# Ledger of designs, part 12: designed miniproteins, single chains, continued (5)

Each design is a single chain, and the fold is of that chain. pLDDT is the mean over its residues in the fold that is shown.

## One batch from the design tools (miniprotein)

Design m16386
Fold by ESMFold2-Fast:
Structure m16386 (fold): chain A 81 residues (1-81)
Amino acid sequence: SLPSEEEQIAAAKARVEAEYGTTLVGYTKRFGKDEEGRPYLLLSLVFRDAEGNLYWLEVITSVDEDGRLVIEISEPVLVEL
């Protein structure tokens, strides 16, 4: 079975926290399909680092031919208010 939306979001959050050691502040989500009709989930995440700086990044989650979750993370961008 395909990973649920909640499982994909949880995996993306865990990956970001593990890589950056940060606290997630919020996210938005969007669904799409690639040229082969495979569904993907685009997440736009805002997180806070250990120094209190806010960063934005995008995560794309998709499923490979073996039904395995694939997570691609963009480079973080500093949020200026």
Scores: mean pLDDT 77

Design m16387
Fold by ESMFold2-Fast:
Formats: sequence, structure tokens, C-alpha cells
Structure m16387 (fold): chain A 74 residues (1-74)
Amino acid sequence: MSPEEFAQAAEEALALAEELAKEGKSIEEIVRELSRRMPPEIAMAAREAGEVARDNEEFLRLFREYAERGIASL
């Protein structure tokens, strides 16, 4: 996908992840929903963040960082 399409998908995924975290969803549940609804490139970034993150706040930060890394590699 284009860098612009990736950026848009990442923003939508982050907004969804923030809402799910607000609802009290676990990192595992958030990653599952993102994997179901988002493109594979975004799902991969979410999985990488989920493997390292200890809580929802760290997950959201790492997911943003990994998504930005993905854009930079395009």
C-alpha cells in the first residue's frame, strides 16, 4: 500500500485501539480486533506491539511507533 494509505489505516487502527482500551479490552482482544478489521501490515504492527507491551498505554505507544516504522520502510 502507499505511505498515505498506510498512515490513514494506522490512524483508524489507533483510534479503534484507544476505544477498545477505554472499554477495558485486553491487549490480546485489541490485537485480535485489529487483525480482523485492518490490513495485514497494520495487524503485524499491532502483534509486534502486543508481544512487548505490559499494559494498554504501553501498547498504544508501541503500536504508534511500529506503525511509523512501517511507513518509513515503504
Scores: mean pLDDT 77

Design m16388
Fold by ESMFold2-Fast:
Structure m16388 (fold): chain A 99 residues (1-99)
Amino acid sequence: MITEHDVEKPLKAPLEEGNRVVTLEKSKSGEIIKKVEEKLEDGSIKLSYYAETKEAGEEALKKAKEEAEKYSKEKGYDVEIYRSEAGELYTVEVLLKPK
């Protein structure tokens, strides 16, 4: 199941230290989208997307939803998507929970 939330602030960083992978992607307009993948102690995966423009943030949300659908359909994960806007930072956080 995929659940979407609009929140005023990004989620608090988990205290669990998993393997962390950082990827920098370019949007269609050439803006940088920063993707952080973290594997959590409970076997969950957290994907965080950071963008400095609304357009890149909307593209990051689309990428996040596509990734979420793959995990939900192919691996049976429960998925929660959190969107926040704080100043000039657009954040999309995806929690992928194994079920």
Scores: mean pLDDT 74

Design m16389
Fold by ESMFold2-Fast:
Structure m16389 (fold): chain A 80 residues (1-80)
Amino acid sequence: MVEEAARAALESPEAANDLAYGVGKTAGLMGEKAREAAQRFGEALSKGDPVGAAKALEDMLKAATEEGRQYGIEGAKRAS
């Protein structure tokens, strides 16, 4: 899943922009660890590095699931 998303983003500039925008906005609301991973994700996309992008997304998802879930509750209220 994560690797596939990273590859799709590199295949299409539109997909890359949409994914990076969504990830950045959401991670910013979830907490510091998720936000840091989102920064790495953007950097990897800029370099055309799908492996780096996949690792950054995986780290962000883990942060969102375990720690970011608490912070994401308030973020989700504002985004919804």
Scores: mean pLDDT 62

Design m16390
Fold by ESMFold2-Fast:
Order: structure tokens, then C-alpha cells, then sequence
Structure m16390 (fold): chain A 77 residues (1-77)
């Protein structure tokens, strides 16, 4: 189901961020990431910093970009 898939991606997002966050904050971050026209390490970190999350390493930022792209591809399926 879409709810189950969404939950899996929110859990993966939290793991990449490396800290526990309320579900509402994870959902807000994920929606903002999905709304980006271009997924770059800079744009991703700007969203995270807006929510009080420290900038990710380049490797972790890349993992987050791939996660968001995977979800977008799943939505097309």
C-alpha cells in the first residue's frame, strides 16, 4: 500500500539523517524534498538546516537524493 511504502521511506530518511524525529517533521522534510525541481546536495542540506538538522556529509546527502528519486520513480509506477 502507499501508506506502507511511505512509512518505509520515512524510516530510511530518518536513518540517513541519523537522529530520531517526530513523524510530522519527517513528513514535512520529505514533502519539501519531493517538491524540489532539482535534487542537489546543496538544496537537500538547505531543507535539512531549515528544520534544525546539521548538513549531511556528501555521501549521506547522495544517499538521501537517491532515496527521494527512488520514491518519485515508485510514484510513477
Amino acid sequence: SEEEKRQQFLEALEAIIGQELPREKLEAIFEELLSLEELTKENVNEILEKHGIPALSPERAEKLILLVEEYKEWLKS
Scores: mean pLDDT 84

Design m16391
Fold by ESMFold2-Fast:
Structure m16391 (fold): chain A 85 residues (1-85)
Amino acid sequence: MPGYLNMARIAADGTVDRLREAAARTTPEDGERLRRLADEVQALKDQALDAYEKDGDVSKAMDLAQRAMDAGVEGMDLMDEVEKK
């Protein structure tokens, strides 16, 4: 596996766990927003791994991994906003 894909996988898994933990500790409304972002990061990560492992499409896998990382940043920004309340 390319180093970037492996690093993105590990980072995405960690981000998903953190967002889901934050969702459990906040209001139902903010928790739903955090869970949706966690689900998006998870889905993009899974799609990236499938593109690499099943299709051998490294370019598509890297694009999906980048999108997962971008969604993870949005989720972490939301988590910071929620934790201030």
Scores: mean pLDDT 83

Design m16392
Fold by ESMFold2-Fast:
Structure m16392 (fold): chain A 75 residues (1-75)
Amino acid sequence: MEEEKKRKKREEYHKELERLAREYAERVRAAESPEERDRLIQEALKELTKKAAEYSKEIFVGKKVSKEEALKKLK
């Protein structure tokens, strides 16, 4: 993958994270019971963590291919 594409993915990821955080914050505020709030908070953390992991793996997969090729040339 090209650097330009990775930059776009990073910005997209950032915006998606902000949108999700906002959505969940609103839901948490609207929740009446502590149990529902806790569930929403846990779900938000899970979603955000999944997004971060997915983004990292996508970046590393592309980087791994290119980096391993470069490393083989240098080493």
Scores: mean pLDDT 69

Design m16393
Fold by ESMFold2-Fast:
Structure m16393 (fold): chain A 84 residues (1-84)
Amino acid sequence: MEEIEKIVENLKSKDDKVRLEAVKELAKLAEKDPSIFKDEKVAKAFLNALKDKSEEVREAAQEALAILVNKEPSIIKFLEELLK
C-alpha cells in the first residue's frame, strides 16, 4: 500500500525524471499485478501520465497501457469510466 502511494506521489512531481521513473514502475507492476490499476488513485495518476507534458513520460505511459490491454482488458473499461 505505502509503495503504491509513493508511486502516485512521484507521478505528481514537478521533476520530469521523477515522473518518468514512477511511470516505469507502473509498467513493471502492469506486468506483475495489473489489479493495482483498479485503484482509483493509481488509475487517475496513470491517466494524467498519458497526458504528461514530457514526451518520454507519455511514451512510457503508453507502453504501460499496452501491457494492461494484453494482461487485463477489463481494466480498460474501468479507466474509460474514470474519464467521464
Scores: mean pLDDT 81

Design m16394
Fold by ESMFold2-Fast:
Structure m16394 (fold): chain A 81 residues (1-81)
Amino acid sequence: SLVERAEELLREVRRLAEEGKVTVEVEGNRATITFGEDLEAGGVAGGAALLLEEAGVAEADISADRVVITFKRPEFAELLA
Protein backbone atom coordinates (compact mmCIF):
# COMPACT_ATOMS: atom_id res chain seq x y z
CA SER A 1 0.00 0.00 0.00
CA LEU A 2 1.00 3.67 -0.26
CA VAL A 3 1.16 3.91 3.55
CA GLU A 4 3.44 0.85 3.79
CA ARG A 5 5.79 2.35 1.17
CA ALA A 6 5.74 5.69 3.01
CA GLU A 7 6.55 3.96 6.35
CA GLU A 8 9.57 2.28 4.70
CA LEU A 9 10.83 5.69 3.50
CA LEU A 10 10.12 7.24 6.94
CA ARG A 11 12.27 4.51 8.54
CA GLU A 12 15.05 5.54 6.12
CA VAL A 13 14.53 9.21 7.13
CA ARG A 14 14.95 8.22 10.81
CA ARG A 15 18.18 6.38 9.91
CA LEU A 16 19.44 9.48 8.05
CA ALA A 17 18.61 11.60 11.13
CA GLU A 18 20.61 9.19 13.34
CA GLU A 19 23.56 9.62 10.92
CA GLY A 20 23.25 13.44 11.14
CA LYS A 21 22.34 13.82 7.44
CA VAL A 22 18.91 15.36 8.15
CA THR A 23 17.27 17.17 11.05
CA VAL A 24 13.77 16.11 12.08
CA GLU A 25 11.58 18.37 14.23
CA VAL A 26 8.09 17.23 15.31
CA GLU A 27 5.58 19.74 16.70
CA GLY A 28 2.06 18.43 17.19
CA ASN A 29 0.88 17.03 13.85
CA ARG A 30 3.71 18.66 11.84
CA ALA A 31 7.10 17.14 11.03
CA THR A 32 9.84 19.27 9.45
CA ILE A 33 12.70 17.37 7.78
CA THR A 34 15.66 19.61 6.86
CA PHE A 35 18.06 18.04 4.34
CA GLY A 36 19.91 21.17 3.19
CA GLU A 37 22.00 20.30 0.15
CA ASP A 38 21.64 16.48 0.52
CA LEU A 39 19.35 15.88 -2.47
CA GLU A 40 19.35 12.08 -1.94
CA ALA A 41 18.00 12.56 1.60
CA GLY A 42 15.57 15.16 0.23
CA GLY A 43 14.33 12.62 -2.32
CA VAL A 44 13.64 10.04 0.42
CA ALA A 45 11.83 12.57 2.64
CA GLY A 46 9.90 14.07 -0.30
CA GLY A 47 8.92 10.62 -1.55
CA ALA A 48 7.52 9.68 1.86
CA ALA A 49 5.60 12.98 2.09
CA LEU A 50 4.05 12.59 -1.37
CA LEU A 51 3.00 8.98 -0.71
CA LEU A 52 1.33 10.03 2.57
CA GLU A 53 -0.46 12.87 0.75
CA GLU A 54 -1.62 10.49 -2.03
CA ALA A 55 -2.90 8.08 0.66
CA GLY A 56 -4.91 10.98 2.15
CA VAL A 57 -3.25 10.90 5.61
CA ALA A 58 -1.05 14.02 5.35
CA GLU A 59 -0.29 17.20 3.42
CA ALA A 60 3.17 17.64 1.86
CA ASP A 61 5.08 20.91 1.44
CA ILE A 62 8.41 20.46 -0.34
CA SER A 63 10.98 23.28 -0.47
CA ALA A 64 14.57 23.45 -1.77
CA ASP A 65 16.10 22.45 1.61
CA ARG A 66 13.23 20.94 3.63
CA VAL A 67 10.07 18.83 3.59
CA VAL A 68 7.13 19.65 5.87
CA ILE A 69 4.60 16.88 6.51
CA THR A 70 1.33 17.91 8.18
CA PHE A 71 -0.41 14.77 9.41
CA LYS A 72 -4.21 14.80 9.63
CA ARG A 73 -3.85 13.09 13.04
CA PRO A 74 -1.06 13.88 15.58
CA GLU A 75 -0.39 10.16 16.24
CA PHE A 76 1.05 9.70 12.74
CA ALA A 77 3.83 12.24 13.47
CA GLU A 78 5.24 9.73 15.99
CA LEU A 79 6.39 7.61 13.00
CA LEU A 80 9.29 10.11 12.78
CA ALA A 81 10.08 10.08 16.53
Scores: mean pLDDT 80

Design m16395
Fold by ESMFold2-Fast:
Structure m16395 (fold): chain A 65 residues (1-65)
Amino acid sequence: NAARKATMDRVIALARKAAAGLPPEVQAEVDKALDEYRKSVDAGDSAAATEALQRVSEILGRAAP
């Protein structure tokens, strides 16, 4: 439980740091995908958690300089 929460918090922090310089609408998309990731981790759904992280990666990739 604690280990999963620590990993989740680290992933969320890194994704938010990556999004920090991006337009507010992109930050909102990242936050929504991270909320889906958090809910999937809490539910123990590894497949859904992976899909949410892939979505975060796609959003950040589209917005890359």
Scores: mean pLDDT 80

Design m16396
Fold by ESMFold2-Fast:
Structure m16396 (fold): chain A 73 residues (1-73)
Amino acid sequence: SELLERTEELYKEAVKAFKENDLEKMKEIVKEMDRVLDEAKRRKVPMEELIRIGSMVGMAQMMLSVEELVEER
């Protein structure tokens, strides 16, 4: 699936940005991942694929929330 492959690519970039503490890049990646998830929902991809995409997006959102919390402190 193109959407799943795109999500996996974005997730790898999100992990890299998280390790580098690049908050701005993390925000851009998470925004793009949210768009991919919305497209997967609209296209009614198989439930297994939607769960995999949603899980990676959720993990990236959590990493961004941690980075934002560190910047606030």
Scores: mean pLDDT 85

Design m16397
Fold by ESMFold2-Fast:
Structure m16397 (fold): chain A 73 residues (1-73)
Amino acid sequence: MEFKGGEVVKFEAGPEAHEFKNVGDKPAFVELSAPDVAVRVVQPALGIDRVLPPGTGMRVRIMPGHTLTVSPA
């Protein structure tokens, strides 16, 4: 999914891998929830690679031109 900066996108993680790309000129945010599954959260430009356990969530900031990948852990 591509989105412009200045947006807040709510995303519930499931069994499919998803990629978010900020194609805008402002920071964008993903309100990530992982109600039933552990998910791997990767931001390559920042060197971030982490796992969220089931029943958790986080807000992820995506800088212009950066990507966020959310996949099953």
Scores: mean pLDDT 77

Design m16398
Fold by ESMFold2-Fast:
Structure m16398 (fold): chain A 90 residues (1-90)
Amino acid sequence: MEAQAEEELKALIEKYKMPEEAVKKLREFVERLVRAAEEHRDDSAAGKAALLEIAKEFLAEELGLPRAVLDALSPAELQRLVGEWLLSLF
């Protein structure tokens, strides 16, 4: 599983010729997601909750949004903000 995630990350870096800062941020995000998935491999609900928490933490840090605002957003709004943040790395 770790080897596949690393191969996928290398493919994205090569395909898009990503800036070093974007690569660093994406790597930190992916590493946290992989760790959460491994910690919760036998509990899909807990795994999904952990991934959502990681997304909220990154949005709070990168966009400067208060956690109370992020906690009030719908899952669809959170997914849109995560997508916009990811696109901002390119």
Scores: mean pLDDT 71

Design m16399
Fold by ESMFold2-Fast:
Structure m16399 (fold): chain A 86 residues (1-86)
Amino acid sequence: MKLKAVFGIVTDNEEVREKIEELLKEKGVELIHEKGLTEENNEKALKKMKPNFEKYTVEQLRELGEELKPLLEEIEEILEEAGVSG
């Protein structure tokens, strides 16, 4: 079964956004881009994904969390580096 996760990153810095997108591509993560980061687009994405979380066991969610942890840490490093570069 294909595991899918939803997490959102909000940034007004296009360079940081491009670096994060490249990182996710390199790791083979499927990116679902909605036009603009509006609440309407976020609600639409969450509604599509929310029913799938109900079908996941606690063990499957934990495994997904472990797979995502390295990606989130790399994303945090990119964000911190951009914050220092002001």
Scores: mean pLDDT 57

Design m16400
Fold by ESMFold2-Fast:
Structure m16400 (fold): chain A 107 residues (1-107)
Amino acid sequence: ALEDARRELLYGIERLIKAVNEAKKLVEQGKYDEAIKLAEDTLVSLDRLIEMAREAGLPEEVIEHLEKARDSVKKAIEALKNGDKETAMKYLDEAIKHLEEAREILR
């Protein structure tokens, strides 16, 4: 049901925001390998939420924000692999903003 899909997606987005914030904390601590692993797990979850949103017929704006969050997380992983903390933190912040925007549309 559409309402069940909305609730599941809202819960998933909240968990992803928490995970990205945890990745930021790991980056600040210099734990780049752990941050990369958590960010990669976040991408897997994000792809599942995007598929769920498409199948449920949720607003295109929600899907666009989830896709932008996914792209930002991918760019953060690339920056972390290059040891670029500032760029990684910028993209992790961008991912959080897009996840928050998707959440607001769903409320």
Scores: mean pLDDT 89

Design m16401
Fold by ESMFold2-Fast:
Structure m16401 (fold): chain A 90 residues (1-90)
Amino acid sequence: MIEKLKEEYRKLAAEAEAAKEAGDEEKAKEYTQKAALTLLEGLEELAKQTKENPEMAAFVLKTIKEIRPLLEEGKVEEASKLFDERVAKR
């Protein structure tokens, strides 16, 4: 399943980029939101299956719970900032 989610994410991310280049800001946001949600689904499944770092897995799942509502509301930029703040720093 993860490989399918990875391919879907790549496809949606590419469509978001194409929409941005075409100046279709509304479509770009829609595809970016879908790509981010697909990525979160993949990360959630991966975290549930990794048992070697339970504290890291719990942290990832907690971060997903905070980001998902923002993405569902279309606040993609806020979701991206929160993800960077929590995960990229680490």
Scores: mean pLDDT 72

Design m16402
Fold by ESMFold2-Fast:
Structure m16402 (fold): chain A 97 residues (1-97)
Amino acid sequence: SEARELGAELLRLIGERFGYSQLGQELADKLLEGPEKALQYLNEKREDMLAKYSSDQEQVERINEFSRLAEDVIRLAKQAETDERVLAAMRELVAVG
């Protein structure tokens, strides 16, 4: 769907901005399969990363901020599948990002 494609593009851009380009691409691929698959994958990767970087508070904060933004994008993409106004807003976000 266009909503999933726009969400995938935003996830890729956020991943690149945070230095998690590979994770952003993987989440984008999962979102194209479905929002629930993307959320599950995000939660699994967040737990793995937090365990790995538990002693680095700056990395923990960065992981949590990335995860919050990624979750927001996935939820927005799901909403945009049934809400044309949300879809229009996502088109604008991708155009300026």
Scores: mean pLDDT 89

Design m16403
Fold by ESMFold2-Fast:
Structure m16403 (fold): chain A 68 residues (1-68)
Amino acid sequence: SAALMAAMEASMYIIAGVVYKRLGDYEGALKYYKKALEILAQADQSHPDLATEREAAEENLKEVEEKL
C-alpha cells in the first residue's frame, strides 16, 4: 500500500537521522528527521504503521532540537 511504502521510506530517513545524531551531527540528524515527517504528512494518517513512524521521528527531532 502507499501508506506502507511511506512508512518504509520514512523509516530509512529516521535511521539516517539516528546515525548522524550518534556521530554528533545534530544538523544532519535534524534534516533527515524533517524529511521523514514530510513524507509521513503526505500519507494516510489513519494508518497504524504511520503513527509509529511519526512518533519515532517526532521524539528524535525533539531531542536533536534541544541540542541545537
Scores: mean pLDDT 80

Design m16404
Fold by ESMFold2-Fast:
Structure m16404 (fold): chain A 82 residues (1-82)
Amino acid sequence: SMMSVSGPLPVEETAEGYLLVPAAAVRLGDLLDVDGETYRVVRRVTVNGREMGLLWPVDRELPELTLPDDTPLRLAGFATRL
């Protein structure tokens, strides 16, 4: 199902330490709360034939995070819609 972002999302980490979430659940520029830190969806990538959103910390001074798939993610804000 591609509906609702209010529950926990599966999270995958790239070799560069970025976090991936299902693209169907988020849009570019959306903000997610991850373990008390805010991340922004910055691009789409294809992983094993599936579209994923790549996350970047909003505060560049925040420490790097590594998260298991069961880590709860919360939508903190939406990208500006024009």
Scores: mean pLDDT 63

Design m16405
Fold by ESMFold2-Fast:
Structure m16405 (fold): chain A 110 residues (1-110)
Amino acid sequence: MRARLEEELERLEEEGASPAEWLSLMMRALEAGDLEIADRAFELFLEKVRRLIEEGRLREAQIEIGVAMVALAVELLVARKEGDEERIELLEEHLERLAELEEEIREREK
C-alpha cells in the first residue's frame, strides 16, 4: 500500500494535480493508516486551494474546502470511535486549517 501511495504522490507533484486529486490521495492514505502521506497530500491540497483564492476563484475554493471538510469530518468520527489519538489529532488540525481558509474567503467577500 505505502509504496503505491508514495509513487502516486510523486507523480501528482510532478504532473500537477487538482484539489480533488490531492483530497482523494489524502483519503486513501488515511484509510491505509499512512498519516505521513495523508499530511503531505493535505498540504498540497491547501496550496491548490490558496491558488484558487489568489486568482479570485472564491466560489471554486469554497466548494473544494466544503468537500474536504465533510470528508475529513466523517473520518474524524471513525477515528474517535476507534480511539486512534494520532489520527484524531491530525484530522482536527486539518479541519481547523480548512476553517481558517473559509474565514479568509469570507473576509475577501466582506
Scores: mean pLDDT 83

Design m16406
Fold by ESMFold2-Fast:
Structure m16406 (fold): chain A 90 residues (1-90)
Amino acid sequence: GVEEVLRLVGLSLRLIGIKLDMERQERASEALAREALRVVRELIDDPNATDSQLRLAIEVARLLLTKTDDPAIRAEAERLIARGEARLAA
């Protein structure tokens, strides 16, 4: 429905904003990294997400891995990338 489309569009726009913020920084703040993981997870876990939206989420998670040394954040980003890639392969 319209609500589902608007939610996914909103998440995608938020991820684009997060991507631009991370590209400007050598290292992501914990707050930015946590927000990135939350939005990536919401998009990857939504059954209505398009392939383009899944690819965007994977791209942002991969970018996050270049911007953080936190092992918990890295482990979660890697799990989300694997889930997104598995969904694209299905």
Scores: mean pLDDT 88

Design m16407
Fold by ESMFold2-Fast:
Structure m16407 (fold): chain A 87 residues (1-87)
Amino acid sequence: KKEEAKKWLEEVKKKIEEQVKEMEEMARTPDTPREELLKKYKELKDFGKKSLEKAKKEFGEFPEVIKELEEVVKRALAKAEELLSQR
């Protein structure tokens, strides 16, 4: 069901956004080691990869949902890489 796929996508987008926001807060904290930011970046990459694998398996009939998730993951990883480069 396309509505189910869209609802799942919104939940995943929210979780990705929360992870990026957490990394932004960590990057603003002077006492946060770069190693902890790198750990969060790896967690975000793994979550994005697993979410895309699940979307392709369960929602492969809705390529628009997969494409939107790929774009969200790409933007989130780009932002996380920017935060890492600032430390």
Scores: mean pLDDT 83

Design m16408
Fold by ESMFold2-Fast:
Structure m16408 (fold): chain A 59 residues (1-59)
Amino acid sequence: GPLVGRTKAYLAARELGLSDIEARKVIEILEKEGYTPEQLAKLTDEEVKALIERAREKL
């Protein structure tokens, strides 16, 4: 569900050293790029981390 995908992305962002505010902004960027919470839930942790690193450059 949406909560699972968002939680997964949030925890991965925090593990990568992003602050709470930065983690939430990165998730919003990914959702605007078409990565829905349901799609994020289907990705591996490594795939989610790669997307976060790319979105981090837009912060």
Scores: mean pLDDT 82

Design m16409
Fold by ESMFold2-Fast:
Structure m16409 (fold): chain A 68 residues (1-68)
Amino acid sequence: SLEDELDEAVKRADELAREGRYDEAIKLLQESMERIGTELVEQGRSDAALAALDRLSAKKEEILKKKE
């Protein structure tokens, strides 16, 4: 499901960040935002799409701060 894909994207990004692979984690989150957001909108789940994008964006900002 898209919810499982969202959870896996967050988990993988956290794992990459723990390894110091911040650019890869950020890229994964950006790609996941585009794919999951588009799929949820196409399914008519716009509120779920906004929630998913908010969660992925928050994780991306967290990792960006750790990269500094």
Scores: mean pLDDT 83

Design m16410
Fold by ESMFold2-Fast:
Structure m16410 (fold): chain A 61 residues (1-61)
Amino acid sequence: GAELLAKRRALGKEIADRLLRATIEASEEVLRNPEKYSPLEVELAEKMLRDLAAMEGRPVP
């Protein structure tokens, strides 16, 4: 019933929020401090942020 749906939704939201936050935070940290990371790490961080933006529907201008 509704209780199971609510629990499933809460779990899914929590997991999604954690993954999204971790991905954004890691990517932003790499891009903010590129000197502390390799060019490859910077490229991967940019790709992660672009991929998340694409999931929103439209790519950046």
Scores: mean pLDDT 73

Design m16411
Fold by ESMFold2-Fast:
Structure m16411 (fold): chain A 93 residues (1-93)
Amino acid sequence: DEAARRAIEQRLRDANSEEEVEAMREVGELLRLVGESYESGEVTPELIEAARRAAEALARLGYLEAIEKIRKDLEELGFEEVAEVLREVLEKA
């Protein structure tokens, strides 16, 4: 989604902390890999690891509601294994 990618790029430019920059970069990578997985029908180890990194970065910022929203969106798209990684990070936060 080009609109989502542009929004992430703009938020990276507007970010005021290294943690915010890191979180937006990890979320962008997760969305890129979700798109590739949706086209291929394959869940890769890289996608699982990107989901963990994105969730952990968001958790450090206290953006737990953002993690829950991404988890639900992924579950709705059929990425149940990826959504479970986000649930595990939420339980530890």
Scores: mean pLDDT 79

Design m16412
Fold by ESMFold2-Fast:
Structure m16412 (fold): chain A 78 residues (1-78)
Amino acid sequence: MLDKELLVEALRTFTRVEDPEALAEEILKKIEELNISLEDILKMSDEELIEKLGLERLSEADAKGVVAAIKLTALVQL
């Protein structure tokens, strides 16, 4: 499972989203519901993560920033 605190910090660094903590909680819930592992996150394309986590609702820049934050958080935990 992704570390929430690390994900929130990464989201603050890579995105301009209004509420990175609420977004992190939403992402973690979807990852748990879909049974996505840390290894799965690193193997998935950016486009697959955007689709599976419902990030298309964000701007393209913020969606890419969220994917970068998620992948960095997964990588540092492995």
Scores: mean pLDDT 85

Design m16413
Fold by ESMFold2-Fast:
Structure m16413 (fold): chain A 72 residues (1-72)
Amino acid sequence: MDELIEEFRKKAREAVREAVAQGLTDEEIRDLLFKIASEAAKKLDISDPEAQARFNEVLREVRAEYERLRAA
């Protein structure tokens, strides 16, 4: 589980940073993040409360990163 969460975190954060740097639209960035999150959810048993909590933690971190990059 930890390796899957860390891989999801790394991919999602790198994808957001690259997409913002490339000037992608909010819609394109949202669609990209949805795809990454959906793929991660399929690999994780999100019916497990611990796995769900850690998955949601990554989503919060990625949203905060996106908001910071947009505010800059």
Scores: mean pLDDT 78

Design m16414
Fold by ESMFold2-Fast:
Structure m16414 (fold): chain A 106 residues (1-106)
Amino acid sequence: AAATAPAGLAAALTAALATLANTLKVQSVAVDSAILSGLGAAISATAANLGLTVIDSGNALLTILVSNPSLSIADALSAVAAALSADAAIAVLSDGSATSVIVATV
């Protein structure tokens, strides 16, 4: 099935990644480098599955998370989910379970 990414989806994702560095300074979960590396890879693969060319955005997310170890992965993914279109969010992110699924694919 061909999913048409809405105009501005990549820009919205990039804005969400920038927002993570600046506004999400919560310490809810233990974050380690292995989880962060896998999270970046999972996000890149998920973006590719949606037909999005946002691999650079996935790498930016990983860099932001590594630079900000106090960020919660759950909050980071929640912000990304909010930035995606409803159609994209259905395929990628579904409520709180999406965070565990993405991490588990590492």
Scores: mean pLDDT 44

Design m16415
Fold by ESMFold2-Fast:
Structure m16415 (fold): chain A 76 residues (1-76)
Amino acid sequence: MTVEEIVEILKNSTDPEEQVRAALEVAKRKIDHPEVIEALENLLLNSTDPAVRAAAFAALQVIDPERAIELYKKRY
């Protein structure tokens, strides 16, 4: 899966399982590309699926831990 494919899935997929898999791939590969971070932030704040939000938070904790904490405090 390319970075471009990950960004596309995180931003535009209607399948929560695909979004979870993409977020976990980001964490596994430590992909800290700005568009990936932005897409994960959007999913953490706005996704209606709790599994998608949890996966986005987990990925952000790996690639941008300070930002993950900031966003968690803002939402919760």
Scores: mean pLDDT 81

Design m16416
Fold by ESMFold2-Fast:
Structure m16416 (fold): chain A 74 residues (1-74)
Amino acid sequence: SLLDEAEEVIARLEELYNDPRLSEEQKEELLRVIDDVEVAKYHLLQNPDDASARATLEREIRRGKELIERVERE
């Protein structure tokens, strides 16, 4: 489900945040994206039939995946 995908992305971003090799700037960006995905997930959990909430979560999941790829390349 989309909620399961959100949890997977959050977990992966949190794993990256715990890497001591990352810069403070990278860690700050990771925290912001984690928060954005969690907020979007919460909105969908409150209103599971809300197409707008679903679209927002899909967008934030994509953003999280893009950040994971970028950080792993650095």
Scores: mean pLDDT 87

Design m16417
Fold by ESMFold2-Fast:
Structure m16417 (fold): chain A 89 residues (1-89)
Amino acid sequence: MEELRRLTEEVTELLNEALSVMSKDPRVSNKELSEMTKKATEAVIAIQNGDLDKAIELLEEMAEEAKKKGVDKATELIDKAIELVRKAK
C-alpha cells in the first residue's frame, strides 16, 4: 500500500511536469492537452488500483502522442514515469 502510494506521487509529479511542458508548447492544442490530462488521470488511478500493466499502456500512449508532437521534454518525463512503474512490477 505505501509503496503504491509513493509510486503514485512520483508518477503524478512527472506527469504534471510533462503536462506543464505540453501546455506551453504552441504545437499542442487545448483539446490535445485535455485528452493527455485525462490519460494521465486514468494512469494514476490504475497505479492506485495496482493495475500496473494498464498504467504502462496508458503512459506509452501518452509518450507516443508527445513524441508525435515533437515535445521531447514531455516524452522524457513520461518515459521516466514508465520506468518507475516497470521497476515496481
Scores: mean pLDDT 85

Design m16418
Fold by ESMFold2-Fast:
Structure m16418 (fold): chain A 95 residues (1-95)
Amino acid sequence: SKKEKVLEKAKEIARKFVDEAPSLTPEQRRKAADEVAREIANIAKEELGLTPEQEINLYILVRAGLEAALKIPDPEKRKEFAERVVESAIENLLS
């Protein structure tokens, strides 16, 4: 389904970001997190037909979730957390 494809793509993008983010400066990390959250929200908007309000809400939730994930020291747990946050944010907007 379109939803499953969006979830897989969003999880992949989030996982890659939190894996690479520790190599960035704090300023670069904040900018990258913003860009990634916007990319995920845009993919969901285009594929799932989100309203402008749903797109903004998804951006906010993903942005906050990625920042929270970066506080997790274990790389594998950090990736798992990032994937769960993105999945939960998308699922909650479609309920």
Scores: mean pLDDT 87

Design m16419
Fold by ESMFold2-Fast:
Structure m16419 (fold): chain A 82 residues (1-82)
Amino acid sequence: ASYALSLAKQGKFEEAKKVVDRLIEEGLLGTSPLEQRALLRLAKIFYEKGDYETAKKVYEALIQYGSPEIRKEAEKLLKEIE
């Protein structure tokens, strides 16, 4: 998550997306709350770049697999982009 966020901040969106897609396929297994917060930031970066599909996927995964605090934040942010 933190590595994918760093990649996106450097403009390496395709590499960041590959890391994100893997994390989502794994159901965010083993991700810490800090890593889930990095995914929230990463989803917003994808949205701002115009990759709405990837942003939505990240928020939906965080709603499904995240901690209760992260789930509520992801639900709120997803509503803002729908």
Scores: mean pLDDT 79

Design m16420
Fold by ESMFold2-Fast:
Structure m16420 (fold): chain A 59 residues (1-59)
Amino acid sequence: GKEAAEAGERGGVLGVILTAQGDVAGGRAAIDKGLEAARGSPVGERGARLGEQAARAAE
């Protein structure tokens, strides 16, 4: 549902922010949680994956 899509996007955004601040482990955990919450939502899963890629680039 919409909540799953929003959870995935929030997880991705939080993951990028935490990784950029040097909390790589916290950033990865936030992205993983976002992906799990976005399960079955293509938009949410996409948002979480984009956040994961951005977080990896920030490392």
Scores: mean pLDDT 71

